# Designed miniproteins, single chains, continued (3): the designs that were tried, part 17

Each design is a single chain, and the fold is of that chain. pLDDT is the mean over its residues in the fold that is shown.

## One batch from the design tools (miniprotein)

Design m8566
Fold by ESMFold2-Fast:
Structure m8566 (fold): chain A 83 residues (1-83)
Amino acid sequence: AAEEALLERGFELAAELSGVDVETVRADFAAITNPSTILEARTTMALLALEAGRVTPEEREVAERYIREYREKVEELRKKAEE
Protein backbone atom coordinates (compact mmCIF):
# COMPACT_ATOMS: atom_id res chain seq x y z
CA ALA A 1 0.00 0.00 0.00
CA ALA A 2 2.64 2.58 1.03
CA GLU A 3 4.91 1.61 -1.89
CA GLU A 4 2.04 1.88 -4.41
CA ALA A 5 0.91 5.25 -2.97
CA LEU A 6 4.49 6.60 -3.08
CA LEU A 7 4.92 5.52 -6.72
CA GLU A 8 1.55 7.11 -7.63
CA ARG A 9 2.70 10.43 -6.08
CA GLY A 10 5.89 10.21 -8.15
CA PHE A 11 3.93 9.35 -11.32
CA GLU A 12 1.64 12.36 -10.79
CA LEU A 13 4.55 14.81 -10.50
CA ALA A 14 6.44 13.15 -13.39
CA ALA A 15 3.31 13.50 -15.58
CA GLU A 16 2.89 17.17 -14.54
CA LEU A 17 6.55 18.00 -15.28
CA SER A 18 6.56 16.06 -18.58
CA GLY A 19 3.18 17.29 -19.85
CA VAL A 20 1.84 13.74 -20.34
CA ASP A 21 -1.00 11.79 -18.73
CA VAL A 22 -0.24 9.87 -15.51
CA GLU A 23 -1.55 6.73 -17.30
CA THR A 24 1.29 7.12 -19.84
CA VAL A 25 3.91 7.39 -17.06
CA ARG A 26 2.45 4.31 -15.33
CA ALA A 27 2.43 2.31 -18.59
CA ASP A 28 6.04 3.28 -19.37
CA PHE A 29 7.11 2.28 -15.84
CA ALA A 30 5.28 -1.08 -16.15
CA ALA A 31 7.02 -1.76 -19.50
CA ILE A 32 10.52 -1.67 -17.90
CA THR A 33 11.93 -5.22 -17.70
CA ASN A 34 15.61 -4.57 -16.85
CA PRO A 35 16.10 -4.88 -13.04
CA SER A 36 18.66 -2.03 -12.84
CA THR A 37 16.38 0.27 -14.86
CA ILE A 38 13.42 -0.65 -12.61
CA LEU A 39 15.51 0.23 -9.52
CA GLU A 40 16.55 3.58 -11.07
CA ALA A 41 12.98 4.44 -12.20
CA ARG A 42 11.54 3.44 -8.80
CA THR A 43 14.11 5.62 -7.01
CA THR A 44 13.36 8.53 -9.38
CA MET A 45 9.62 8.27 -8.58
CA ALA A 46 10.46 8.20 -4.84
CA LEU A 47 12.59 11.36 -5.18
CA LEU A 48 9.80 13.11 -7.13
CA ALA A 49 7.25 12.14 -4.45
CA LEU A 50 9.51 13.56 -1.70
CA GLU A 51 10.01 16.76 -3.76
CA ALA A 52 6.19 17.14 -4.07
CA GLY A 53 6.02 17.05 -0.24
CA ARG A 54 2.73 15.08 -0.22
CA VAL A 55 3.97 11.83 1.36
CA THR A 56 2.90 10.08 4.58
CA PRO A 57 5.54 8.98 7.14
CA GLU A 58 5.16 5.39 5.86
CA GLU A 59 5.66 6.48 2.23
CA ARG A 60 8.71 8.54 3.27
CA GLU A 61 10.24 5.43 4.93
CA VAL A 62 9.76 3.46 1.67
CA ALA A 63 11.33 6.33 -0.34
CA GLU A 64 14.38 6.46 1.97
CA ARG A 65 14.79 2.67 1.63
CA TYR A 66 14.66 2.89 -2.20
CA ILE A 67 17.27 5.69 -2.21
CA ARG A 68 19.57 3.65 0.07
CA GLU A 69 19.22 0.48 -2.06
CA TYR A 70 19.99 2.51 -5.21
CA ARG A 71 23.10 4.06 -3.60
CA GLU A 72 24.30 0.58 -2.62
CA LYS A 73 23.76 -0.64 -6.21
CA VAL A 74 25.66 2.38 -7.63
CA GLU A 75 28.58 1.63 -5.27
CA GLU A 76 28.65 -2.03 -6.45
CA LEU A 77 28.69 -0.90 -10.11
CA ARG A 78 31.45 1.65 -9.32
CA LYS A 79 33.64 -1.11 -7.82
CA LYS A 80 33.08 -3.33 -10.89
CA ALA A 81 33.96 -0.42 -13.22
CA GLU A 82 37.32 -0.04 -11.42
CA GLU A 83 38.34 -3.55 -12.61
Scores: mean pLDDT 78

Design m8567
Fold by ESMFold2-Fast:
Structure m8567 (fold): chain A 64 residues (1-64)
Amino acid sequence: PTGDGTITRAELMNILANEGLIAPDASAAEVQPFLDLFARYDKNGDGTLDLAEFEALMEEARAM
């Protein structure tokens, strides 16, 4: 959970694994497309996403 309504990279990875979008033993190469997507939506450059950016990322991630 995030107290300020932002999603960290680690939280994103946990959510992707829980949703079944990545395997629990996924390699760095298998995770890389999602990290690239995170970087595209990280407008702040702080390594976090707001809720709107996170929703957009998850929509694209589910389509991959």
Scores: mean pLDDT 76

Design m8568
Fold by ESMFold2-Fast:
Structure m8568 (fold): chain A 87 residues (1-87)
Amino acid sequence: SLVEKIAREIVDRLEALYDEKGFDGVTLEEAEAIVREVLKKYGIELTDAQIRFLASEALTLVERVRRGLITRDEAVKALADSIEYLL
């Protein structure tokens, strides 16, 4: 689905940023920038509060993937479900 494609792109970009900066190097502001850019690319308009919510959730999900607590596919599905709820 489109929302799964969007969620996958957000997760992939955050994982790449964690690989560059290390575990403590990624900020909520950087996650918000990624979420905003990806949503803009797909023509989706959300409020700043909704973008911040998705960014916070994406950070938590990517951290859980990196700690081996969930799979990447589970993270993508959870984020996609949240995006769909806000649409």
Scores: mean pLDDT 88

Design m8569
Fold by ESMFold2-Fast:
Structure m8569 (fold): chain A 95 residues (1-95)
Amino acid sequence: DEVEKRIEELEKEIEQIKKDKGFVEAMNYAVERAKELAEELLKQHPDDEELARKVRSKMIELDKAVFEASRNPSKAEENFKKVVDIIKELERELL
């Protein structure tokens, strides 16, 4: 599956950044990627109100995960995983 291959490549890229530059840089990269995917989805499907609602909901979930990761270090990895999962869902919506 083309989408699953892209998701695997994205996960490897994020893990490489985390290993080389640390957690904060990896989180910043993941957030930037999620925002780019969300904008692309909305631009490609301007009349899809259901998709727009779903994307907005996922971006709110993203912001909450980022905030919780910064507020609670013991949950940083858990919330980082939530951010990555949101990116995966956005990638699956693109195709």
Scores: mean pLDDT 83

Design m8570
Fold by ESMFold2-Fast:
Structure m8570 (fold): chain A 84 residues (1-84)
Amino acid sequence: MEEEIQYLRENAEQVVKDLHARIATEATVEEMKKKLEESLKKYGELDEKQKKIVELLLEIYRAAENKEDPEVILKLVEELLKES
């Protein structure tokens, strides 16, 4: 679990940075969301800080899925990066 949690944490930070660029133009956000959700289901155990990061990531993906304004999503990404 330690290595899986470490990978999830690393992926969350990397995904946030990548998401910041992708939400502005690319349509791969839904696939990234599904992959993230599957990973979370497998781990199931996270610290409070990691949970906040992951929950915010899922909210960002959900907003992208609903085709919210990219600006709104990008602001959430910035908040997530600040929290990290």
Scores: mean pLDDT 57

Design m8571
Fold by ESMFold2-Fast:
Structure m8571 (fold): chain A 115 residues (1-115)
Amino acid sequence: MDLEKELEKVQKEYKENPSLENLYRLTVIYARLGKKEEALKYLSKLVNENGVVIGDPENPPTGGFDPEDELAIRLLLDLAYFGNPEVLKEALKKYPNLEYQILYAHLFHPERPPR
């Protein structure tokens, strides 16, 4: 599968329609390609501008992951299992509760194995 070709397609779709779904797709494809800077940029946009809760370092005991947030569950599992390890490492530094949220997503949604 040509990930660079998929990146071009997703970039175009996001540019034409900057929806939450297209932002998620763009974040994941950059992470899969190991494009750390871009992946973290769009991940931050999901968290800070669009309310996807991955781990709030400014409010850790109350800004936690919503286990029923379908997009957050998909994002966490896709980053953990298909993302480049260096991208995940930098995401963990920026969002220190991310490790617990990935574990929580996996344990409480075992029906959603990584694809």
Scores: mean pLDDT 65

Design m8572
Fold by ESMFold2-Fast:
Formats: C-alpha cells, structure tokens, sequence
Structure m8572 (fold): chain A 60 residues (1-60)
C-alpha cells in the first residue's frame, strides 16, 4: 500500500543509522504500518509527519 511504499523510498535514501531506526520502529509495531508507525518514523528521522503524509498522498 502507499504507506509501505513511502517507507521503502525512505529506506532507499536512508543512512545506516536512519535505516536501523526504521527497522526498530517496525519491530515495535509488529511489522504493521499504521498512522502511529508513520508518526514514529517521521519523529525518529527529524521529519515532520506532514512530510510523510504528503509522500503517501503522492503515491496514492
């Protein structure tokens, strides 16, 4: 879905440190990509949640 695709694009551009943060958030959320998962990833990467949601809307 669009949320998974947005995370995939972030992983392709992410540093090793950022990639580890995304993986840890995924484990914490049992591999589910929810609105909570998106907010946690955005915060961990120093990105606004609005930027993540704009990316998701573009993929739709």
Amino acid sequence: GPKVEAIRRLLEKASEEERQKIIEIGKKNSGKVTDETIREIAKALGMSPSTMYKMIKEIE
Scores: mean pLDDT 76

Design m8573
Fold by ESMFold2-Fast:
Structure m8573 (fold): chain A 96 residues (1-96)
Amino acid sequence: DYLLKSDSVKVRLYIDKQGRVAVYFEFSSEPEEVKKEREKLFKEYVEETGAELIGEFTLELTPEDRQALVEGDPAFARRLQELLRKGLEEGLEKKK
């Protein structure tokens, strides 16, 4: 499982023409085939919805973060949610 081997995750925030938010994740130890499939799906999403990139950041993953991510522990989800909220607020303000 590449999630347990990833030292970081790159996060990209998109907003479409209807104001719906999409989040893109790219893990550092992700297999190339998984990355290509996700890139293809996001390219299709952007082409279909007119979504714009509004924020990008990288999170360093601790061993605890990786384990929580695999097990669905809410501690990591809460930290990620706070960062997503901040990124969305900053991205929307820049979009004005």
Scores: mean pLDDT 74

Design m8574
Fold by ESMFold2-Fast:
Structure m8574 (fold): chain A 81 residues (1-81)
Amino acid sequence: DRDLQLADRYEALAQQYIQLGQQYEQQGNLLMAAQYYYIASFNYEQAADYYARAGDDDRAAELRAKAEQARQRGDQLLQQA
């Protein structure tokens, strides 16, 4: 299923951007960390949309929750920057 394959790719990208966000956070670069958490949030939302299109509403809901967590972390870091 093309939609499922795209969902998996967007989820993998989101996870990579979370790693980059964590890296910059450890370096004290809060602005760059926040940026990568926002990019991760976007990629989780894209993955959720494709899982929903594939009929996997449970996975879609899980990834929307992860997107919200990433967005909230980005917001917190911007307040500290």
Scores: mean pLDDT 90

Design m8575
Fold by ESMFold2-Fast:
Structure m8575 (fold): chain A 84 residues (1-84)
Amino acid sequence: VPSDLKVGDTIEVTFENGTTGTATVLSVDPEKGTFDAVLTLDETGETYRVTVTIEEKLDENTYKATVEFLENGTKVKAIVKKVL
């Protein structure tokens, strides 16, 4: 988890298939390396409850992550970036 990530932060999400979304952080679990968020898909405006697992740090604000959609348990790979 980004060391400065907090509740209410905005995260830009880019999935491997090219779909993009914006997530608002609801809770952070540094011990598990996860955070929970509400994800809104940019193209459709659909909202989802997700758990994001940080896999690898790429730079100061950019991470490889696995996004789990809580409604159906689907896990997808994404790049997540904290919006400053």
Scores: mean pLDDT 82

Design m8576
Fold by ESMFold2-Fast:
Structure m8576 (fold): chain A 85 residues (1-85)
Amino acid sequence: MEEKILEALKKAEPEMEELRKRWETADPEEKEELRRRYAEILKEMLEESGIRVELTEDDTIVIDEADNERWAEWAGVERGPLRLG
């Protein structure tokens, strides 16, 4: 399981890094677009890896608590309260 997530993450990592960098200077409208794109990438990555995800009406991804910590570590997301659900 972990190897599949790492492979998917490596494929998505450059795009997610760009999104994180742009998030720091983005206005509220751009942040919503970046969040949607980020959620799409994460959903595809997690589903390919066999992790169950829920996508809410506002495109928020809900992940199991244990998997959420692993995802944050692998994605390198440490930017304060960046919540995906």
Scores: mean pLDDT 60

Design m8577
Fold by ESMFold2-Fast:
Structure m8577 (fold): chain A 94 residues (1-94)
Amino acid sequence: SAAARLDETIGAAGGELAELLRTQSAAAVGDLAALLATRDEEGIRALADRLGNAALREKALEVLRRLRTPEQLEAVLGALAEIKAAKVAEEAAA
């Protein structure tokens, strides 16, 4: 699963981030992925505040701080793309 890949890539914070994203929209997941890709810490705070989710703010920033290599970033972005695609399919089926 995307959650398992996040956990494998960046540890428990990745799996916890995936769980927090379960209640978010596909658009919010896409916004977060773009902010992580650009390492925009202030943008992540603004997104989480807009969503009213302090736990998401904390975990997304923890994930960003754990990103050390381009390979880790690519793996995280790939997992977020899978989460987003699954949500788009779910939203279309509703």
Scores: mean pLDDT 85

Design m8578
Fold by ESMFold2-Fast:
Structure m8578 (fold): chain A 89 residues (1-89)
Amino acid sequence: MSYQKQYDKDVQTIVQRTRTILRNPRNRQVVQQQISVISKIALSAGMPQSRIERYTRRLRERADAGDREGVERLVNLMVTEIGIQYDDK
């Protein structure tokens, strides 16, 4: 399996889902749906469940607060950790 190809797909999906959050931050259902997809990607990459739950909680909090920079920062950290998980294989 090509881990590089999978990582590229995961990053593209996460970026698109993050844009949806930033465009619809007041729509709790839409935000929750995007966070669920990002969480599944992180879990599939090998990120520990406890770490995923910490990120998803903070993503919800930042989206609810309208903190665009906070959302983008957290997503960038998640993308970096997903890359590390693939590099360890």
Scores: mean pLDDT 82

Design m8579
Fold by ESMFold2-Fast:
Structure m8579 (fold): chain A 87 residues (1-87)
Amino acid sequence: PLSTEELKENLVALLESLLAMLEGDPRTPEAFRARVRELLARARAAQTREELLGVLDELIALLKSHSDRPVLAQLAAELERWRAEVE
């Protein structure tokens, strides 16, 4: 299993990559981008595994609310599998 530090590094890197992708897509609502920025800030500030898992769970829920977009639906499914392995 991943350490808390590895989980944090992976989650921050994922959120940074997702935000960069969404910033490049003019169809993405600002509210969605703002929510991803908020999750990124919370992941960076997180000190415990529980806080990081909370951010991951909220990210999965956010992506599932936008699952009409195939890339986001696929990412949500991949993160749900990763979530099960990390706990």
Scores: mean pLDDT 84

Design m8580
Fold by ESMFold2-Fast:
Structure m8580 (fold): chain A 91 residues (1-91)
Amino acid sequence: APPDPAALEEMRERVREVREDMERRRRGVAPREILRERVERELEKARERGELSAEDEREARELVEGLSEEEAEEILDRLAAGAAAFEASLA
């Protein structure tokens, strides 16, 4: 069975966010800056849902700060590939 409408909506929102990240990369924004902003938005969403521990928040921020630009670019590329595959499955 397909996911419920709310789950599909959330996935479509993530696809839109990935497209925005790719446009920002094309406009010269550094991969680490894009990934940092994305992680902060995800942490805020998790906090609003009551699903964020202090340890998870710290680990997520430390992970991003520890990434090189090349590693951040690889993560963004994997996210873009996943978004493209998801969109293809809906066509």
Scores: mean pLDDT 77

Design m8581
Fold by ESMFold2-Fast:
Structure m8581 (fold): chain A 99 residues (1-99)
Amino acid sequence: PVETLRKVLEKWKELVEKRGMKITESSIEVVYDPSGGRIVYMGYLFAEGRLSDEQMDELAREIKKIAEEAGFKVEVGYYRDDDGVYSLVAVAYLELPVP
């Protein structure tokens, strides 16, 4: 899952940069949860930019599609400040059982 998740983040980075956003953070985390008997693979991206509401809605849909087509669950959110700058957060994740 880490290699596939890395490819998802690469596509996300290319997409947000193409749309005029600046990436502020991206990472992959692997969380071993022995109490839950699972391993959680998470990739996240934070970006900022001056886009319209329509452009942000389109970007969010494309971000979701990329992660879902790769087999991950996805959450994406964004908000606009008073200066018109959007902050975007996108998280792709997959939970697998620990044998």
Scores: mean pLDDT 84

Design m8582
Fold by ESMFold2-Fast:
Structure m8582 (fold): chain A 65 residues (1-65)
Amino acid sequence: SEPSAAEVEAQSQVNKATNYYYEGDYKKADEYLDKAAKLRGWSPEQKEQLRKAIKQSADSLKSLD
């Protein structure tokens, strides 16, 4: 029921990617997303879907500020 160490680390990388998307640093955001994808063994399709979701979430947060 507890997340694995790899899942915790991957989520940390996803959180960093989201913060960089929010800041507009898409290059660093992609680097952290790549690290998360490698830790979780995500397919290119899963990684791209998550990238779009992260960007949409960051863009939505910016629209509220």
Scores: mean pLDDT 79

Design m8583
Fold by ESMFold2-Fast:
Structure m8583 (fold): chain A 83 residues (1-83)
Amino acid sequence: MDEIEELIKKAQELADKKLTADPEEQEKLFKEILELLRKAIKLLEEAGADPRHVAVLRQVLDLVEAGRLDEARALLRQYAAEQ
């Protein structure tokens, strides 16, 4: 449980830092955010977590991959507030 919370928190921190980074670093941070989200989803699925929580994180991942970062951040904040 704590590992998943740390992964989500790290992804949020990297997303915030991305806005102030140079273009090369922005691409690196974007890839790291995607990897952290994928790892969190995998751990939740392996732990047999509520399918609703898995579905929300999958939607966040889809929004990030589609470049809809503002929508992804809003959804992730809502998810974190419900924990």
Scores: mean pLDDT 73

Design m8584
Fold by ESMFold2-Fast:
Structure m8584 (fold): chain A 60 residues (1-60)
Amino acid sequence: SKDDFIKIGQDIYNSVKSQLDSDTQRQMQQYIDSIPTSKNPVGPVISMVGVVQDHELSQR
């Protein structure tokens, strides 16, 4: 199940990676890297979705 969340995180990151600056890319990678050690793998994925939403709102 954690491997599935890692893949979801990677898919989210890859879909937006080219639109993000280097600092935000690093933040997204840190969330993915935290999934194997997280007690709740949904947490990091929700955080990644929040980063994407914040980026979209910053473009308005």
Scores: mean pLDDT 79

Design m8585
Fold by ESMFold2-Fast:
Structure m8585 (fold): chain A 80 residues (1-80)
Amino acid sequence: SVEAVEESFRRDAPQAVQDAKDILEKVKKAKSISRNEFAALATTLGLLVAIARNAGDEESAAQVEKLYKEAVKIGEEKLK
């Protein structure tokens, strides 16, 4: 069920910050980003924010949110 998937994600919440950092690094290294790639990374980062918040870790949630905003900003500048 969706609830079982959410519980699994909460167990992996410590990785949400690292995954967001990895996405930001990938975006920084990209020379250009397609609209489809941008949509996919924005969706993934939004999911990582939700995972961190659902874990009740406000500090990690704030870190992921900051990384999300930075990645989206850089990604928009590189859109083709």
Scores: mean pLDDT 76

Design m8586
Fold by ESMFold2-Fast:
Structure m8586 (fold): chain A 55 residues (1-55)
Amino acid sequence: SMAELRARLAALTEQGDSLAQQLFNTKDPEKQAQLREELRRLHAEVEAILAELRG
């Protein structure tokens, strides 16, 4: 449903903010690489949901 897609989008936005904050606060190159990969995957899921909401 559209309501479920919007709820998932909100949850992903909150998760993305948390990951971005962690990336800003870390100086460990391995952890930075992991967090960037997680953000890329999250952004891909957000784009997929937005495409579905657009029809």
Scores: mean pLDDT 86

Design m8587
Fold by ESMFold2-Fast:
Structure m8587 (fold): chain A 107 residues (1-107)
Amino acid sequence: KKEELIEKAKKYLEQAKNDIDRARSFVEKARQALAEGRLDLAETYVNAAEIYVDRAIGNAKTAIKLAKEVGDEELIKEAQKLYNEAKSLRDEVETVRAEIDAARAAA
């Protein structure tokens, strides 16, 4: 049972890492599209980034819960780090969305 929970926690950590990487990629693409004045494309990318950042937060929360249940200090720290990283990325996504909205209002 304990080994199964550790493996589940690691799986959620891996999913959170992948979701963070995807969200970062979409944020960069959204910023590039915004710089080019391609507002519809920028919005498409920021919407994708939002989906992946929400998934990352959810997966990191689940990993924290599972890691705490087994008392694995290393997994708890890794999961908390990813959770904090995903929350910071969420704030960055909201900033880009606001920049797109401002650009649309100015056009």
Scores: mean pLDDT 90

Design m8588
Fold by ESMFold2-Fast:
Structure m8588 (fold): chain A 78 residues (1-78)
Amino acid sequence: SEAALALEVGRRLAEAAAPYDPELARAIREAAEAEAAGDLERAAAILAAARPAWERVMGDPEAVARLRAVLAEAAARA
């Protein structure tokens, strides 16, 4: 199901982000849960509030590589 895929991808991204920024990891998980529930406005608001955490993580090449690896693995299994 689409909701199950959104939750699984969100879970894996949150796990990958957690060592770099626990607040970003929580935001990713909560946004994925909101999206899976069909609450796109809440998901967007959570991600907007997490922008500073995203900017910190995106400044770390190791973090970027790990997040990209999770997305590539998820895409390969879709």
Scores: mean pLDDT 82

Design m8589
Fold by ESMFold2-Fast:
Structure m8589 (fold): chain A 96 residues (1-96)
Amino acid sequence: METLLESPAEGYTVTVEEVDGKALVTHTVRAPDTPLGFEIAVGLARLIAGVAKAAGWEVVSFEEDREKGVVTLEVLTPKTVEEVIAERKAAEAARA
């Protein structure tokens, strides 16, 4: 599993792995330690899922772990792992 994005606060992590020649992108959102923390994490994960669906990608799973304060979203893209990694590196280079 390759890490595509890790927030400085470690509250948001994006990883990619290969499933049947396609890139499975896993979004992990950790709830901030606030009164609305878990609701914010769920809302962000739902927004990401909506964007993925609008792009024509498959939302494979959406898991809410209230005890750990973590929401996990898995999205299956039509792209290869190499294509997803290359696009992320290109986006980072364009901002640097």
Scores: mean pLDDT 76

Design m8590
Fold by ESMFold2-Fast:
Structure m8590 (fold): chain A 85 residues (1-85)
Amino acid sequence: VSQQTLDDEVELALLEIRFAITKKYAEKALEKGDSEGVKEALEDFKRIQKELETLLARATPELQPDVQALLDEVKKFIEELEKKL
């Protein structure tokens, strides 16, 4: 395993954690009717999407399926949030 491969795996793990935290924040904001909080979460999801797209472009073939899976989840959640705004 090269240092670059390890770094990309760690970046994916950090993006997974960040997605989970932002998703929980968005859910709580929706429950409270906090439209500003939902918009802030949407902005963060869009940043996560861009970072995942960048990672996908450079990732090894072995890591690409995991990056793509998270990217698909993020895109789906963005679409669901935009429909509720």
Scores: mean pLDDT 84

Design m8591
Fold by ESMFold2-Fast:
Structure m8591 (fold): chain A 84 residues (1-84)
Amino acid sequence: AEEYLEKALEYAERALAHAEAAGDELAVRYLREAIEAAKEGKLEEAAEYLDKAGTRLAIAGDDEGVAYASEAAKYAKKALEAQQ
């Protein structure tokens, strides 16, 4: 369970670095909200924000950022499943 949360945070932070480098303020906000929610154990909220960040990065054409956000959402959802 903790391993999934750790991977979710790692990929979310990589997606955040991409969004920050691109100057995508909205993707940065969603990713920061996701990281904060994940650290607080709010995995459902974290997964929702990661999905929103992925959508914004896709609109920006950042395929690598989308891949990181998608992996983060996947692991956040796995961490949520492990808590249920």
Scores: mean pLDDT 84

Design m8592
Fold by ESMFold2-Fast:
Structure m8592 (fold): chain A 82 residues (1-82)
Amino acid sequence: MEAEKEKKIEELIKKLIEAIKKLKEAMENGDKKKVAEYLEKIQKILDEIKKLQPSAELRAKYAPEIQKAWQEAAEATERFLA
């Protein structure tokens, strides 16, 4: 059961990173509808990950990649709002 839980959390983290990358792409394309859609998807994925309480090891493993994806999306957001 624990191994299945960790695998599900890892799959959710990968979906989160993909959704953040799609959000960046939508912002770069000026697609306001897609930006709203991906922001909603990201929030739902984050809520599900938080509910599953990821291990410290998974958090440490993926934190740098998630942080990088968010930084790139934040930079695209500034350009989108300009």
Scores: mean pLDDT 80

Design m8593
Fold by ESMFold2-Fast:
Structure m8593 (fold): chain A 63 residues (1-63)
Amino acid sequence: SRSEKLKEQAEKEILEIIYRTYAALNGQPVDANASLAELKKKADEMISKYGKEEVQRLIIELG
């Protein structure tokens, strides 16, 4: 449905913003073609490095 597609796109956009923020903080290049699975993997890496609380704050603020 349209609602399901919008939700998936919103999740990808949120994860991409989180990834870009993480890359900028660590001076790393951003992969513009990163898949949803790759973005989720990067989110897990952020939780490991910055803590779950900061990552949750970004997700809540952007969701």
Scores: mean pLDDT 70

Design m8594
Fold by ESMFold2-Fast:
Structure m8594 (fold): chain A 70 residues (1-70)
Amino acid sequence: GEEILENVRKALERIVAEVEAGADPDFALRTIDVIEKAALSKVTDPELQEEIRRLAEEAKQRINEIAAAK
């Protein structure tokens, strides 16, 4: 049951790393929204839904911090 959560975590970590390497933050934020929405559509467990939302929010906050550091 944890496979989708691990896949989301890995995808978000990759996106953040790409932004740290110079990728477009706006594109990254849109990509995270797509990943979050897709993951939430597959999960009915409220605890897993909360964890997915938390991971997406943390990734977005990190991207915004990187963008603001310019």
Scores: mean pLDDT 84

Design m8595
Fold by ESMFold2-Fast:
Structure m8595 (fold): chain A 90 residues (1-90)
Amino acid sequence: SSELEEALRYARLLQSEDLETRREAAEKLTKLLSSPDSEVRYLAARALYELAKEHPELAKGAVEALKKLQTDPDSRVASAAKSALKALGV
């Protein structure tokens, strides 16, 4: 799906040398946490978890969306969201 392609693209862009590109990628991934596709939600949550470990300040905007995913019906999504929140200290 186009959202899967977007999730993969923005996850890659989190490794950009440009801070603004990383910030935009984090914002796009945060929006993808609300996707009806569990694979998209999982990829976005996993990418934000990796970001939270390295640059927690860039992942802070995802906190509320990640909190909602703690009870996601896909256990992979719920697990990734819990890990990301733990990395963010919330």
Scores: mean pLDDT 89

Design m8596
Fold by ESMFold2-Fast:
Structure m8596 (fold): chain A 59 residues (1-59)
Amino acid sequence: MVQKVVVKVTKPLSTPDQDAIKEAIEEAEKKAGAPVKVTGVGILHGADTKTVTVLAEAE
């Protein structure tokens, strides 16, 4: 059964996107208890922060 997982991570705007995405993927894997396949990534820019949303699937 494919498990769909959504994780959102909010970081300061100065944080590299790569680091924020990596943290979101690690949280998704922890939540699923298994390695995940990333199916989508969204980044929403605020004034001083950015929110990275990772859509992932665990099998």
Scores: mean pLDDT 81

Design m8597
Fold by ESMFold2-Fast:
Structure m8597 (fold): chain A 74 residues (1-74)
Amino acid sequence: SQAQALSFVRAMADYLVSQAPFMSEEELEKAIASLRRFVEELIAKERLSPEQRAEAYAIVDEAIARAREIVAAA
């Protein structure tokens, strides 16, 4: 469902941030690419509305920014 898709995006974003302290820069970039791919697949499969799509991108972009800061500080 669309509601479950957004919950899944939040869970994956939270997981990326939680794993960031244990990642190299190369591992982080691969994880980011995988996260972006999963989000695009969810948008397509669940036919998310433009509003839900914008929310999913905002969640992902914030998590990526936080993960990059964590890896850079390590």
Scores: mean pLDDT 86

Design m8598
Fold by ESMFold2-Fast:
Structure m8598 (fold): chain A 97 residues (1-97)
Amino acid sequence: MSQLQQALSQAEEAFEAYKARLVNPTLVEQYLLKEASILLSNSKLLLPSIPQAFQEEYTTILQNLTEVLSKPNPELSDIVDLQVQDGILLIKIVLLS
């Protein structure tokens, strides 16, 4: 299993664990779940197309997502920062073919 595939699997597990422990999610927590879900869905779809040169950087983004979701009180701003990093990395991948 690649480090990238392992990182995605761990991020998916952290997402499900965070979702499962929410009893009465606030609007902010609901929005955080939505944004994290979008990032994970995009990551899963694009995983087979990530060039080897970018796999380490992408792995780091997914590991940081796992850390954020594993916190007792995840911050929406941390998820947004990771989405920006993901977007920048995808632009780099497209520019290098």
Scores: mean pLDDT 84

Design m8599
Fold by ESMFold2-Fast:
Structure m8599 (fold): chain A 94 residues (1-94)
Amino acid sequence: SMAAEHRFLQLTLGVAAMLARERGHPIAAELSALLREIAASGGALEVLREALRRLEERDPALYEEARREAERLMGLDLEEQNELVEKRAAEVLA
């Protein structure tokens, strides 16, 4: 869905900004500023795609690491949802 794609791109940029800051990477301030601008503008999908394209061009390793962590976070949300469904099913059968 468009909402899932939007969330994934936001998570990727957020993770990249956090990792850059933790590691003292030169782009940390720029990524944090981009996150604030995106939040202020309502997070337009095209703006997110352009920000991530520029990140990939400047630091493909950081981009890939942030993308994988964002995928993991999206997967955890799904796993947590599945656990809730299983627990509710067990309660109904008891």
Scores: mean pLDDT 73

Design m8600
Fold by ESMFold2-Fast:
Structure m8600 (fold): chain A 71 residues (1-71)
Amino acid sequence: MEEAQKELDKAMAELEKYYQALVDAGLIDEARKLYSEYLKRITEAALAGDAEKVRQIAEEAKKEAEEILAK
């Protein structure tokens, strides 16, 4: 559905932003793990047409990235 596709595009852009932030902080292994894990979960939710789930997973990725960067 259009809503799930739109949320997927937003979530992917946001995930790439956190990936870049972690890489810039020298946390390359953490960046790779975060990106691969959340890319899979976000894509699965989007394919299921669950825009709300896509948004929730993207928010979890943001919180995890912020927590890693705060260490």
Scores: mean pLDDT 82

